# Designed miniproteins, single chains, continued (3): the designs that were tried, part 1

All scores and structures are predictions.

Each design is a single chain, and the fold is of that chain. pLDDT is the mean over its residues in the fold that is shown.

## One batch from the design tools (miniprotein)

Design m8001
Fold by ESMFold2-Fast:
Formats: C-alpha cells, structure tokens, sequence
Structure m8001 (fold): chain A 83 residues (1-83)
C-alpha cells in the first residue's frame, strides 16, 4: 500500500515535469514525455499490477489529452485502485 502510494506520487511528479517542459518548448516536452513513459513502465515493472494499471491509464491520457489530463486520470484511477 505505502510502496504503491509512493509509486503513484512518482508518476504524478513525472507528469508535472512533462507539463513544465512543454511550457519551455514543444521539443523539450516531447523529449521528457518519452522519458517519462519509460520511467512509468519501470515503476509498473517494479511495483506490480496496481501501478501498471495506473501507469497504462496515465500514458493513454497523456497521449490523448496531454500531461495535465494524464495527471487527472492517474489520480482518478489511483483513487479507485488504492485508498
């Protein structure tokens, strides 16, 4: 439970960093987005199926609506999967 909450906090922080990068430039944002997705996959592999579910939802929302939407969806899915 605590490990999964920490992993979710790391996922949200990755999304915030992507959002900040897009404010600097689209190129910086795209680079950080790709790196963030790789780190999200690593977190899912390390912390198991609950984090994988949250990370996959985050990546899908990030691609469809951008980093703020990714963060919103990740929080929503985390609330459903975790307390």
Amino acid sequence: AEEVRRAVDELIELGRKVAEAYKQSPEKGDELKAEAKRRMDELAERYGPEVRTIAEAFKAALDAGGPEEGIRVARSVADQVLA
Scores: mean pLDDT 83

Design m8002
Fold by ESMFold2-Fast:
Order: C-alpha cells, then sequence, then structure tokens
Structure m8002 (fold): chain A 62 residues (1-62)
C-alpha cells in the first residue's frame, strides 16, 4: 500500500535523526490510509501517535 511507503520513509528519517521529516511522513501515512479506506481517522491518528512514541518524539508534536 502507498500509505505503508510513507511509514517506511518516516522510520528512515527518524533513524537519520531528521525528526521533523519523520513526523511529516507519519502524518502523510495516516492521511493516505484514511483516504484509501484502510483506517478510520481515529485509527490513523492512533497509528501516527504510536510511531512518534516508538521513535521517542511524540511529546515534541503534541
Amino acid sequence: EEWERYLEKGREAAKAGNYDEAHRYFVRAGVKATQEGRLSPAEAQALVDEELEREGILEHYR
């Protein structure tokens, strides 16, 4: 799925220490998953929060 590609890019950006880019990719992944009917808006928001928390940066984007 296209939205899963954005998750991969976000994780790569986080690994490189580019947390703003990682956040942008995770948000795009959630939006895309919702547009593709794969996740509800609430599920997409939870996914983004979980990815940000896993990378240790959630508190910087709340």
Scores: mean pLDDT 79

Design m8003
Fold by ESMFold2-Fast:
Structure m8003 (fold): chain A 66 residues (1-66)
Amino acid sequence: SAAVSAERAAEAIARSVKAMKEYHGLSDEEGKEVIERAARALAAAGKLSEEEAREAAERAKELAGL
């Protein structure tokens, strides 16, 4: 499977976390943890480098308002 860009990963993660906050009452702290776990999972799966995963996590926090 193809690697994804950090920006596309960040957008997908941010949308997921926003939905979890809206529909499941996820806190800001929990949302940040979900973002970090998701980015690490993408790196572990070979979809992002470790550097791209850090970039995606930071960008996803920004996009999610965290």
Scores: mean pLDDT 83

Design m8004
Fold by ESMFold2-Fast:
Structure m8004 (fold): chain A 71 residues (1-71)
Amino acid sequence: MTPEELYRLAAAMGIALRRDPSKLPEVLRIARDFIEGKISLDEAIERVAKLAGLPVEEVRAETDRRMQELR
């Protein structure tokens, strides 16, 4: 697990929570499963996107854009 992976997950979580804050417990469970190594970053982002009702590719594009701002 790298800081960049954590930032990508945090960005995806933020997108989901801005749309529906009531999803916080489910979003935190996805984050925990990723941190514990139970799921990959790609799977974590896919689960967060589905939870938010967003296309996975839109969430990935937004997290990639934010990561480029750090480089």
Scores: mean pLDDT 79

Design m8005
Fold by ESMFold2-Fast:
Structure m8005 (fold): chain A 84 residues (1-84)
Amino acid sequence: SVESLLEKAIELVKEAAESTDPFERDVLRALIDMLLAVAEKAHPELKEEIEKFRDEVHRALDAGDYEKAIETLKKLLEKVREKE
């Protein structure tokens, strides 16, 4: 489900925040983006909303603002829960 994908994305952001290895952070960022892309394709009715949040998560991760990335994903998760 999209809920499970978003929960996993939140876990990966937390792991990236604790990582001291730039390569590991890059891999985790790619995995987070992939999970959000899969969520978008799985739920066309949420496409525009997921795209907006995906862009916000991407900007937060680029800035090293892991707390903002987590809060953005949690907000998207709440919206998905309203639909399921």
Scores: mean pLDDT 79

Design m8007
Fold by ESMFold2-Fast:
Structure m8007 (fold): chain A 74 residues (1-74)
Amino acid sequence: MEAERERERERLREEARRLVAETPDSVFEEELRRLLKEAGLDESLLDTLSEEELELAKLTLAAERIRAREAAAA
């Protein structure tokens, strides 16, 4: 049901925002640089991201960490 999915997405978004607020930017930057290297991309691409794009990337990484933690608990 869409309402149940929306509630779950909202929870995940809230937790992701919390992680971004509590985690230093350097931690997310290190993870993004690692992901870029794994994808065969230049790390300097991080310097071309806008603040909005960087925030979205941080939220995405935080959401993935939450999902990985939940998957490990299963």
Scores: mean pLDDT 74

Design m8008
Fold by ESMFold2-Fast:
Structure m8008 (fold): chain A 70 residues (1-70)
Amino acid sequence: TELEELLEELKAKGGTPLSEKAKELIREYLRKLGVPEEEREKIVESFQKAKLSDEQVEELLKKEEEALKA
């Protein structure tokens, strides 16, 4: 699934802490992707554990946007 792919990419990069800004960006994009509210909370929690930088999150979200258009 697209959500699992997003999570895997975030975990694969690993490394830097995830900011509050990055968490909100993830929530907003999950909403745009049509993810149910209950499922969004699970994904956000998983991203918190991934501890990724804002830049890594932005790059991944851009790729997700392109995938939706393709």
Scores: mean pLDDT 61

Design m8009
Fold by ESMFold2-Fast:
Structure m8009 (fold): chain A 74 residues (1-74)
Amino acid sequence: APHLARAQALLQKGDELEKQGKYVEAAMAYRTAAEHFRLAGDEELARQAYKHSADAYRKAGKVDEAERFEKLAE
């Protein structure tokens, strides 16, 4: 499905950005991946991607964004 393939590519992009220390950009990639997993109907993968986004926002010092996506990961 287009949404699953796009979500997987965005997870890989997030991982690469995180390895580069680009935590805000990584968080945005993980967030967009989660949105595509939701559109694909995969709630479990969406929650995991929101968790990755929240963790990346915390590493970037973006506390408000981290808390928002931690709630979406529940």
Scores: mean pLDDT 88

Design m8010
Fold by ESMFold2-Fast:
Structure m8010 (fold): chain A 99 residues (1-99)
Amino acid sequence: MPTSLSLGEVYGLFNEADKDRDGKLSLEELREMLKKAFPDIKLSDEEIEKLFKYIDKNKDGVISLKELYEAFLDLLKKMDTDKNGKISVKDFIDFLKSL
């Protein structure tokens, strides 16, 4: 279980969650992705929905791989205090609570 997420790990989780293989995630698929990434962290449905809306920049009701990539890069700029190209679990949870 990762204590931090790299872009490559996020991409891998996206591919596992994308059941339809259409390159897009629904809210439910995002929830499954987050459960796999952070099984010991109980994220509320409201926190997951706020994250989904943050990533879904075009408001089409699904997350594309491009939108997830762009959101991850934005979060790295805001949270990557270690300059290691990874988002820590703590920084990610703190961000979700700020939404």
Scores: mean pLDDT 73

Design m8011
Fold by ESMFold2-Fast:
Structure m8011 (fold): chain A 100 residues (1-100)
Amino acid sequence: SAKVEVSNVSGTLPDGKTAVVLLKAVSETELEVVKALIDGKIAKATLSGSGNTYTVTVELEGVGKISFTVNFSGLKPGDKIKVTVKRVDGKFETSAELLK
């Protein structure tokens, strides 16, 4: 029963733009970035944190820079998480999906 939650979204992303981050569990307590996109373009992503909580920062120069928190439990090595952040009418909408 793996669980993933996204919270504390902040930063700047133009309205209508979507950021997608693919993360991979290296261990039960360690994540790495596989890929990050803003509006289908390759973006830079960095991770900071330990244990069950990471801050993810995603940036595409000239477009936007956002940060959010990922909290998780029950992950096994090799599990992949897809995080989607959309800017809609001045607010952030987020989803997190555990991939097969």
Scores: mean pLDDT 86

Design m8012
Fold by ESMFold2-Fast:
Structure m8012 (fold): chain A 66 residues (1-66)
Amino acid sequence: MTPEQIAEVGLLVYEDLLKKGYSREEATAAALRIAHLASQNPEEAIKYAKELGVSEETLKKIEEIL
């Protein structure tokens, strides 16, 4: 997994959470955590994103990157 792929995953999560009404601070913290998890364990990153309520459309894009 490249740094570019990790950054793209984080950005997708950030944008989706903002659309769902999360604050910038909350969306940033969640995006950074998911990006970190994606670098260590992609399966856990996807699971955590689902628990946060990231949309199915965004989850599919993340799965395609990972």
Scores: mean pLDDT 83

Design m8014
Fold by ESMFold2-Fast:
Structure m8014 (fold): chain A 69 residues (1-69)
Amino acid sequence: AARTIVTEDGVPFGIADGAGNLRDLTPAQARAIAEAYETTAALLEAAGADQAVIDEYRELAALAREFAA
């Protein structure tokens, strides 16, 4: 069964499994998602991507960090 991260305004709030059940994100899962967004932003910055795109990923990471707190 596949798991899909459910977001609202880019912020992860739950995980939907392949059976249609929605589960709350754990702090550990929210932290892992934040770290993934932070890594993506750093890679985009190193590649010379548009600052607006980098800023969007950093904002998503910060919001996910709030869910981990």
Scores: mean pLDDT 68

Design m8015
Fold by ESMFold2-Fast:
Structure m8015 (fold): chain A 60 residues (1-60)
Amino acid sequence: MEIDEDEVRATLLTIQAVIALKDGDYEEAIRYAEEALKLVPDNQAARGILEEARKKLEES
């Protein structure tokens, strides 16, 4: 089984984005999610976090 390095890094960045989102650090959540999407453009989890963080930032 081959593990894609970019997929692993994107997963870690997505986890960091979730942590930032929970801490109310929406700009950091956006940054981590965008970095994950640079590595894996079709990462649904990262896209979901990006959309949620943007909505939270706009509502603030």
Scores: mean pLDDT 81

Design m8016
Fold by ESMFold2-Fast:
Structure m8016 (fold): chain A 71 residues (1-71)
Amino acid sequence: KLEEAKKYLKKAIEAIKKGDLETARRYLLKAIKLASLTDKKVKEYVIKAYDAVQAGDAEKAIEYLEKAIKT
């Protein structure tokens, strides 16, 4: 469900802001699974955010997650 996916995206943003990248990564994986059942564009942004977290780019990760939430 898209609404549930967006809930996990918001939790991921909070975890990134706290510097808890491991928790953020877990929330993003849950969001990817939920988004894959709903919206292609949301899934695309969440995958890009996940890649940014893996690269340690918190600013880029938050940007992609905000785009996913606005979709």
Scores: mean pLDDT 79

Design m8017
Fold by ESMFold2-Fast:
Structure m8017 (fold): chain A 56 residues (1-56)
Amino acid sequence: RDWLDVVGEIDRLVTEKGLSLREAARAVGVSVSTLRRRFGIRSKEELRRLAERMGV
């Protein structure tokens, strides 16, 4: 799984579709627990900052 694509798609769903972090992660097939464990992401703002740092 390409984490760059995963993070970018989750951020897009949260930002453009207004989904919660949990809803967007579910749509992409990733658990929120995996995002927290792997990247320390617990909120939409933290996810957006990660996506920006990853260039997506």
Scores: mean pLDDT 77

Design m8018
Fold by ESMFold2-Fast:
Structure m8018 (fold): chain A 57 residues (1-57)
Amino acid sequence: MTEEELEKIRRVLEALREIDPNVDLSKVTDEQIAEVARRVGLTPEEVRRLLEKAKEI
């Protein structure tokens, strides 16, 4: 995992917590993923990929 990917994961998690402070990473909705993608300037698919990697940390 690159330092760039870790920075993106941090931004994605921060945006997700701003939307739902009590979010369970295993129960993230497609609507939450789309909103995070909009806020961080990524695609919904990239956000899903980064969230999967975040669960492994």
Scores: mean pLDDT 78

Design m8019
Fold by ESMFold2-Fast:
Structure m8019 (fold): chain A 86 residues (1-86)
Amino acid sequence: MEAVATVVARAAPGLTQAEAAAAVRAAVAGVEGVKAVHVYLDEARGRIYVGIVAESEEAARRALEAAKAALEALGAEVLSSRVVPL
């Protein structure tokens, strides 16, 4: 059963859309079963939004943990995260 993982994080000052997207995509590239990755930086609010579509809930959960670790390595603070079965 497919699943979606979502992360909302507070961006570190000076973090760019390209940096956030590259770091998350690189981290998630090691996770089997990821189908799509979307990363958006809302610069006005200092928020990063990540959406991951995976072939299974387990793949979504692994991708979520990888994305969270990548964002935290960039100095971002994870505010919320969830996995929803499709």
Scores: mean pLDDT 84

Design m8020
Fold by ESMFold2-Fast:
Structure m8020 (fold): chain A 73 residues (1-73)
Amino acid sequence: METPEQLQDRIDTALVEMEVALAKKHKDKLSPEEIENIIKRAEEVLARSTNPADQARLQEAIDELKKLLEEKK
């Protein structure tokens, strides 16, 4: 079974994925600062992630949010 740390990383990954989904749905209501804060949280979770599948999903989420941020510039 996963360690408590690995379980927490999976929970954090899922929360970031939910934040990305909400940001994509409500992109017109989010400020550039709010999107940037979500990116920073995603990068923090990615930095401590030890699961390759979670790393891939987090990187994809970060790329999606960076694209949304570029659209607002």
Scores: mean pLDDT 75

Design m8021
Fold by ESMFold2-Fast:
Structure m8021 (fold): chain A 65 residues (1-65)
Amino acid sequence: TTKEVAVRIHGMALGLEYGVSIRSREEDGRLVFRTDASPEQAEEIGRELRELAKELGSREVVLER
């Protein structure tokens, strides 16, 4: 849906901003993002994506490293 697309686009923008790889997929009704970011970067990226998903009412976000 439009909400999920918006969250995924934001994830791509964060990847560019942080200079890290961020890939997204939909799995088991969730938006799963995988990143090679550092633990500190991943914590901030995950927090921002989860906050956006909650605000938009999109599917739950999970961040993997």
Scores: mean pLDDT 84

Design m8022
Fold by ESMFold2-Fast:
Structure m8022 (fold): chain A 56 residues (1-56)
Amino acid sequence: SLEDGVKLYNEGKYDEAEAVYRKILEEEPDNKEAKTMLGDTLLAQGKEEEALKVYK
């Protein structure tokens, strides 16, 4: 769930948070909140190019 991703992000578990947000987007491709959170999580990991693709 989105809340599970936020908890992982707040714990600094960015790889695990990324996996949760990607799973949400497989089910709900147009979920803008999950896209934003995934983008922010990718930026926290230094994955800038991937983050820019997700924010679109």
Scores: mean pLDDT 82

Design m8023
Fold by ESMFold2-Fast:
Structure m8023 (fold): chain A 94 residues (1-94)
Amino acid sequence: SAAIAALRAALVAELRARAARLQAEWDARYPAMDPEQQRRFELQLAIESGELLRDALRVLAAAYRDVDPDRAAQLEAKVAELDAQIARLREELA
């Protein structure tokens, strides 16, 4: 639908803008860090990136529930996979 196409475009634009911001933070901060700081920064960045993707997929899954339930279920399965990966990374950071 036009509404789902517009939502997808908006989510892609948001993810690209956030990726550009994270790259700028990486370029500015990462080279000055010691190895322990770099490792923690990498884990934190992976968590943040995973959460952004998870949230975008969750929004898309909700939009598909009434239009394409099978696609909604596939997206919800990917959200669950990302939640498990984020939990593992958070345990490693702690």
Scores: mean pLDDT 87

Design m8024
Fold by ESMFold2-Fast:
Structure m8024 (fold): chain A 57 residues (1-57)
Amino acid sequence: DYTALGQKLLKEGKKEEAAEYYYKALLKDPKNDVAFENYKDLAPNDPRLPEIEKKYE
């Protein structure tokens, strides 16, 4: 589960790696609330974010 891996990495302080796993979770399920909110918080200026936001809405 990519979301669980992202949460584990975030707890370990590996924010960049956590963001990539939340991104992978969103590729699998664009409506994943936990992955979406954490990705926005960790990578607010990521150029991939607008596409993710469109798929989430």
Scores: mean pLDDT 80

Design m8025
Fold by ESMFold2-Fast:
Structure m8025 (fold): chain A 81 residues (1-81)
Amino acid sequence: MEERKREEERKERLELEMEAGVVEVEAAVKLVVAEKEKNEEEVEKARRALELAREAERAIREGRLEEARRLLEEARRLLRE
């Protein structure tokens, strides 16, 4: 059993949980703003980013850290456009 891998996975999980929380808040704020502006394209992007953040949280809970990273990266791309 390698202690370094257990510590690295624990840190990675915590970092991903924090990242998912930040992305979820950013997506929720963008969604509210886009809905007020009646910008359908931005609403769809924000909703997709929020969905991806929630899927990432589920992946983190199931130990699928690589999938969680991919989902969060996709969500961030949508939020930056």
Scores: mean pLDDT 80

Design m8026
Fold by ESMFold2-Fast:
Structure m8026 (fold): chain A 92 residues (1-92)
Amino acid sequence: AAALIAEAQRKAQEIAREGVKAGVRVDPEELEAALAALEAAMLAAGVPEADARAIVEETREAIEAINAGDEERAVEAARRLAELHVRVALAR
C-alpha cells in the first residue's frame, strides 16, 4: 500500500506542477461536473461518504489553485489529497 500511495502522491504533485506551468484553466462548470462524477465513482467503489467528500473538497482546492496559477498551493493540496487516499485505504 505505501508504495502505491507514494507513487500516487508523486504523480499528483507532478500533475499539479505541470498544470500550473502549462497555464491550464479548468472551467468551473466542468470542474463541478467532474467532481460530482468523482464522488459518484468513489461511493460506487465503497468509499465512505465522509471520506469521498473530503477527497472531493481537496481535489477542488487543487484545481482552484491550478486555475489561480498558484503552484505552491496546488502542490500542497495534491499532497493532502494523497494523504486522504492513505487514510481511506487504511480505514477498511
Scores: mean pLDDT 77

Design m8027
Fold by ESMFold2-Fast:
Structure m8027 (fold): chain A 70 residues (1-70)
Amino acid sequence: LSDEEVQQLVQQGEQHLKTLEEKLKAGDLQGAAQSGLEVARIAQQLYDAGYTEQADELLDRMTQIMTDGL
């Protein structure tokens, strides 16, 4: 991945995290699950490319949002 692609993936992950939080608060569990899967997909791409810190940050934030949403 290029630095630009990594930055785009992180930004996409952050957008999906925001959508996840909004869907959980609205009670849209299907939409929340879909957004969570997108975050996990992006984190996996970052891990595969060696960007462990960025991947961990996205997954930690997702876990926090899901815990707060329950």
Scores: mean pLDDT 83

Design m8028
Fold by ESMFold2-Fast:
Structure m8028 (fold): chain A 83 residues (1-83)
Amino acid sequence: LSELELKALEAVKEGKYEEAAELWKKVIELQPEDAFAWAMLAEVYMKLGKYEEAAEYAKKAVELAPNFIFAQSVLEMAEKKVK
């Protein structure tokens, strides 16, 4: 994991979801193909109650890694909340 990913995970652990979202966005700016970063950003947006944005980020993670179970689960939960 990059240093930014480690800081983002630490922010999630501390319950600092807004800071975590900004850190995961920076990871995605540097590594737009990082399915894990997209999935984590989606989960953070779920924690923030921003379900439509969470669904879009999770969808991107699934597109990059179709067999990534965590990303699939976040997408299913987010889509259930926005319908």
Scores: mean pLDDT 84

Design m8029
Fold by ESMFold2-Fast:
Structure m8029 (fold): chain A 72 residues (1-72)
Amino acid sequence: MEEELKKKKEEARRLIDQARAAGLDSTADHVERLLKEADEAYKNGDFEKALELYDRAIRTARLALEVARRQA
């Protein structure tokens, strides 16, 4: 569980960096907020909610990067 959460958090942070590099600052800010909520859920022992929020952050960033790539 901890290893899976760590991998998802690292992937989300990588995607935030990619979004900022692509000029998608509003998307990067939104994904950062989702990561903070996920970290808060994890600290409260709500691992299911933490996983859901990390997955949402990853999906949001990936979708925005895909759309930006197609528009370029």
Scores: mean pLDDT 82

Design m8030
Fold by ESMFold2-Fast:
Structure m8030 (fold): chain A 87 residues (1-87)
Amino acid sequence: NKKKAEELVEQGKELFKKKKYEEAVEKFDEAIKLDPNNAEAWAYRGISYLELGKVDEANEDFSKALKLDPNNKFLLEYIEKRAKEES
């Protein structure tokens, strides 16, 4: 159910905003299971993994998100902002 996957993505985003990254990952996992073509679910799970220090898992999710949506502006902007802060 695509609509249920979208609802789970919104729940995951709310948890992400509260810095509850592990709980956010669980919501994005459920969303991906229901709709594996939801690029936003892959992107946010990747970002959540990155915040948890799970770099390999984050890179796999980013690769999948960019294959589904090669011009994912949110993911690209997030990576650019983090690169600028770490430099």
Scores: mean pLDDT 80

Design m8031
Fold by ESMFold2-Fast:
Structure m8031 (fold): chain A 66 residues (1-66)
Amino acid sequence: SLPPLPEEFRKVLEDLRSGKLTREEFAQKLKELGFSDDEIKLIYHLIHGEEVEVTLNGKKVKFPKG
């Protein structure tokens, strides 16, 4: 099992899952919590299986649609 998440992060995930947040609002809230743009893309990919491209060690890496 995953370690407990901060309350604000947990609320943002729940609001996204319930349709209360758009993708853009979700990204903005995570950025306010200190997440990078690449981390936000990976979190969104893990939740919705959307295709994302991030930069790791100076190389562009594409994660396919899940």
Scores: mean pLDDT 70

Design m8032
Fold by ESMFold2-Fast:
Structure m8032 (fold): chain A 99 residues (1-99)
Amino acid sequence: DHFAAGAAALDAGNYEEAAEHLRRALEREGEDDPVLLFLLGLALLGLGKYEEAAEYFERAIRADPDFAGAWAALGEALRKLGKEEEAAEYEARARALEA
């Protein structure tokens, strides 16, 4: 199972392996699964692919706007890209969703 393999690789810090398995899972399960989109974004964030990671977190938010983790992760990716003001806004939205 590519989902389970990708999640395990992500937990182990094997971001390249995680991204490969999660892309395959996303192709099979559908491109609008917010959890798969989020996990793939995390793998890309670990690889330093901040712009691509941000795109996947935005897709996860579009699939589930109440997904606080995706808002927080988007903020982190934007901070890595030097977009600190925008990052702070999305981090605040994540906090509000958990309140």
Scores: mean pLDDT 85

Design m8033
Fold by ESMFold2-Fast:
Structure m8033 (fold): chain A 95 residues (1-95)
Amino acid sequence: MSEEELEAEILNALGRIAYSVGMLDLAIELFKKAIELAEKLGNKKLLAESLNNLGRAYFEQGDYKSAIAYYQKALELDPENEEARENLAKAEAAL
């Protein structure tokens, strides 16, 4: 694990904490930073996780269209991500 990979994992963890307390704009900002680092690193699994987390934050804001787009991107990178697949179905049903 590189220092940048650890930083991206910490950003995802902080974003999940922000999400859990309803600080959705902060969660989105933190997840976007994690995505930028994951892309720079070429870490597809970390990128898929970060995209799924970003989708969840948009879903919680009621932005179902953005949530769907990010869940779809996560599944393109990690087709076996059951959580992203379930989240996508839920977001499509809410649209």
Scores: mean pLDDT 88

Design m8034
Fold by ESMFold2-Fast:
Structure m8034 (fold): chain A 73 residues (1-73)
Amino acid sequence: SAERSAASSGGGGALGSGRAAAEAGLDKQTAMEVGAIGGARYGTLGGVRSGAPAELARKGGFEMGRLAGEHMA
């Protein structure tokens, strides 16, 4: 589904963002925020390309990104 595509794209972007934050020595809270932003951005791109409403894609990517950022920190 478009929501799954957005979540997957958001998770990938968030993992990269969260990892970068963790490697920079940022705290878990900052890694989660960086992951959420990356997830929202990439989730929106993936969801919109799949024809999903941008807001739903962004929210899905945001949540996946937040969780991925927490995992990487």
Scores: mean pLDDT 59

Design m8035
Fold by ESMFold2-Fast:
Structure m8035 (fold): chain A 62 residues (1-62)
Amino acid sequence: LEELEKKALEAVDAGDFETAIRYVGEIARRSLSADRTLDPEAAKAINKVGKKILDRLDAEEA
């Protein structure tokens, strides 16, 4: 999970939003367990990557 978060953040820093979104999707996919509860660490990672993507997109548009 931490490895996927790191790779997603690195992709955002590189401007590779397609790769970053793919990693976010993989985190979400792996965080869904048989009891259908979202792992708190996965939720935190998804939120962190998503916030960084939005920040970068806002900066690019401005």
Scores: mean pLDDT 72

Design m8036
Fold by ESMFold2-Fast:
Structure m8036 (fold): chain A 75 residues (1-75)
Amino acid sequence: EPTPLEKLKELREKAGKVFEKLVELDPKKAEEFKEWYDKKFQEFQEALENKDFEEATKIIEEAKKEVEKLEKELE
């Protein structure tokens, strides 16, 4: 099972590709996406600081689901 940090790495790669595409297609949506992602990353860091790996994993999985939804919308 991947660690929360390994899951974050995968999410970061997917989110980066989505963000790059949004910057070209809809700059306003790209800014909204970045703000949302930064907020989720902060929540993830807080969970890690509290040694709540279950919560950290949950945050990453929820963020991944949202990134995948947006990726589908960009098809």
Scores: mean pLDDT 80

Design m8037
Fold by ESMFold2-Fast:
Structure m8037 (fold): chain A 56 residues (1-56)
Amino acid sequence: SAQQQMLDKIRASIDQVHKVFKEPPLSDDELKKKAQTILKAKEVGKQKSLEIARQR
């Protein structure tokens, strides 16, 4: 699903940052919580864009 692909991208980005700074990767539970927060923020942005488009 598109939602799963988005979660995978967020997870990969966080893991890459941790690798660059030689930090241990976050636990799966912590990664899921961060990804969920980002997805919610993105959904709010999408709803705002739809509202603006409707009022054009």
Scores: mean pLDDT 70

Design m8038
Fold by ESMFold2-Fast:
Structure m8038 (fold): chain A 69 residues (1-69)
Amino acid sequence: ADELLKDLQHQLETSKDPEAKELLQKAIEALKAGDYETAAEYARKGLEIEGKPEAARFLELKLRLLKDS
């Protein structure tokens, strides 16, 4: 969980798109609340806007695995 939180925070800090930043911030808030499904959805949308669809897919899968653990 901590590694994913750090990765999302780094993506937020390095993002240049304000819409992607808003979505990544919502993903971080959802992850902190333990809502892994909502975190996965917002993280995917934010990373897709940043032009990182492959990273978005892998992050979504990792967050879904945390929910099922």
Scores: mean pLDDT 77

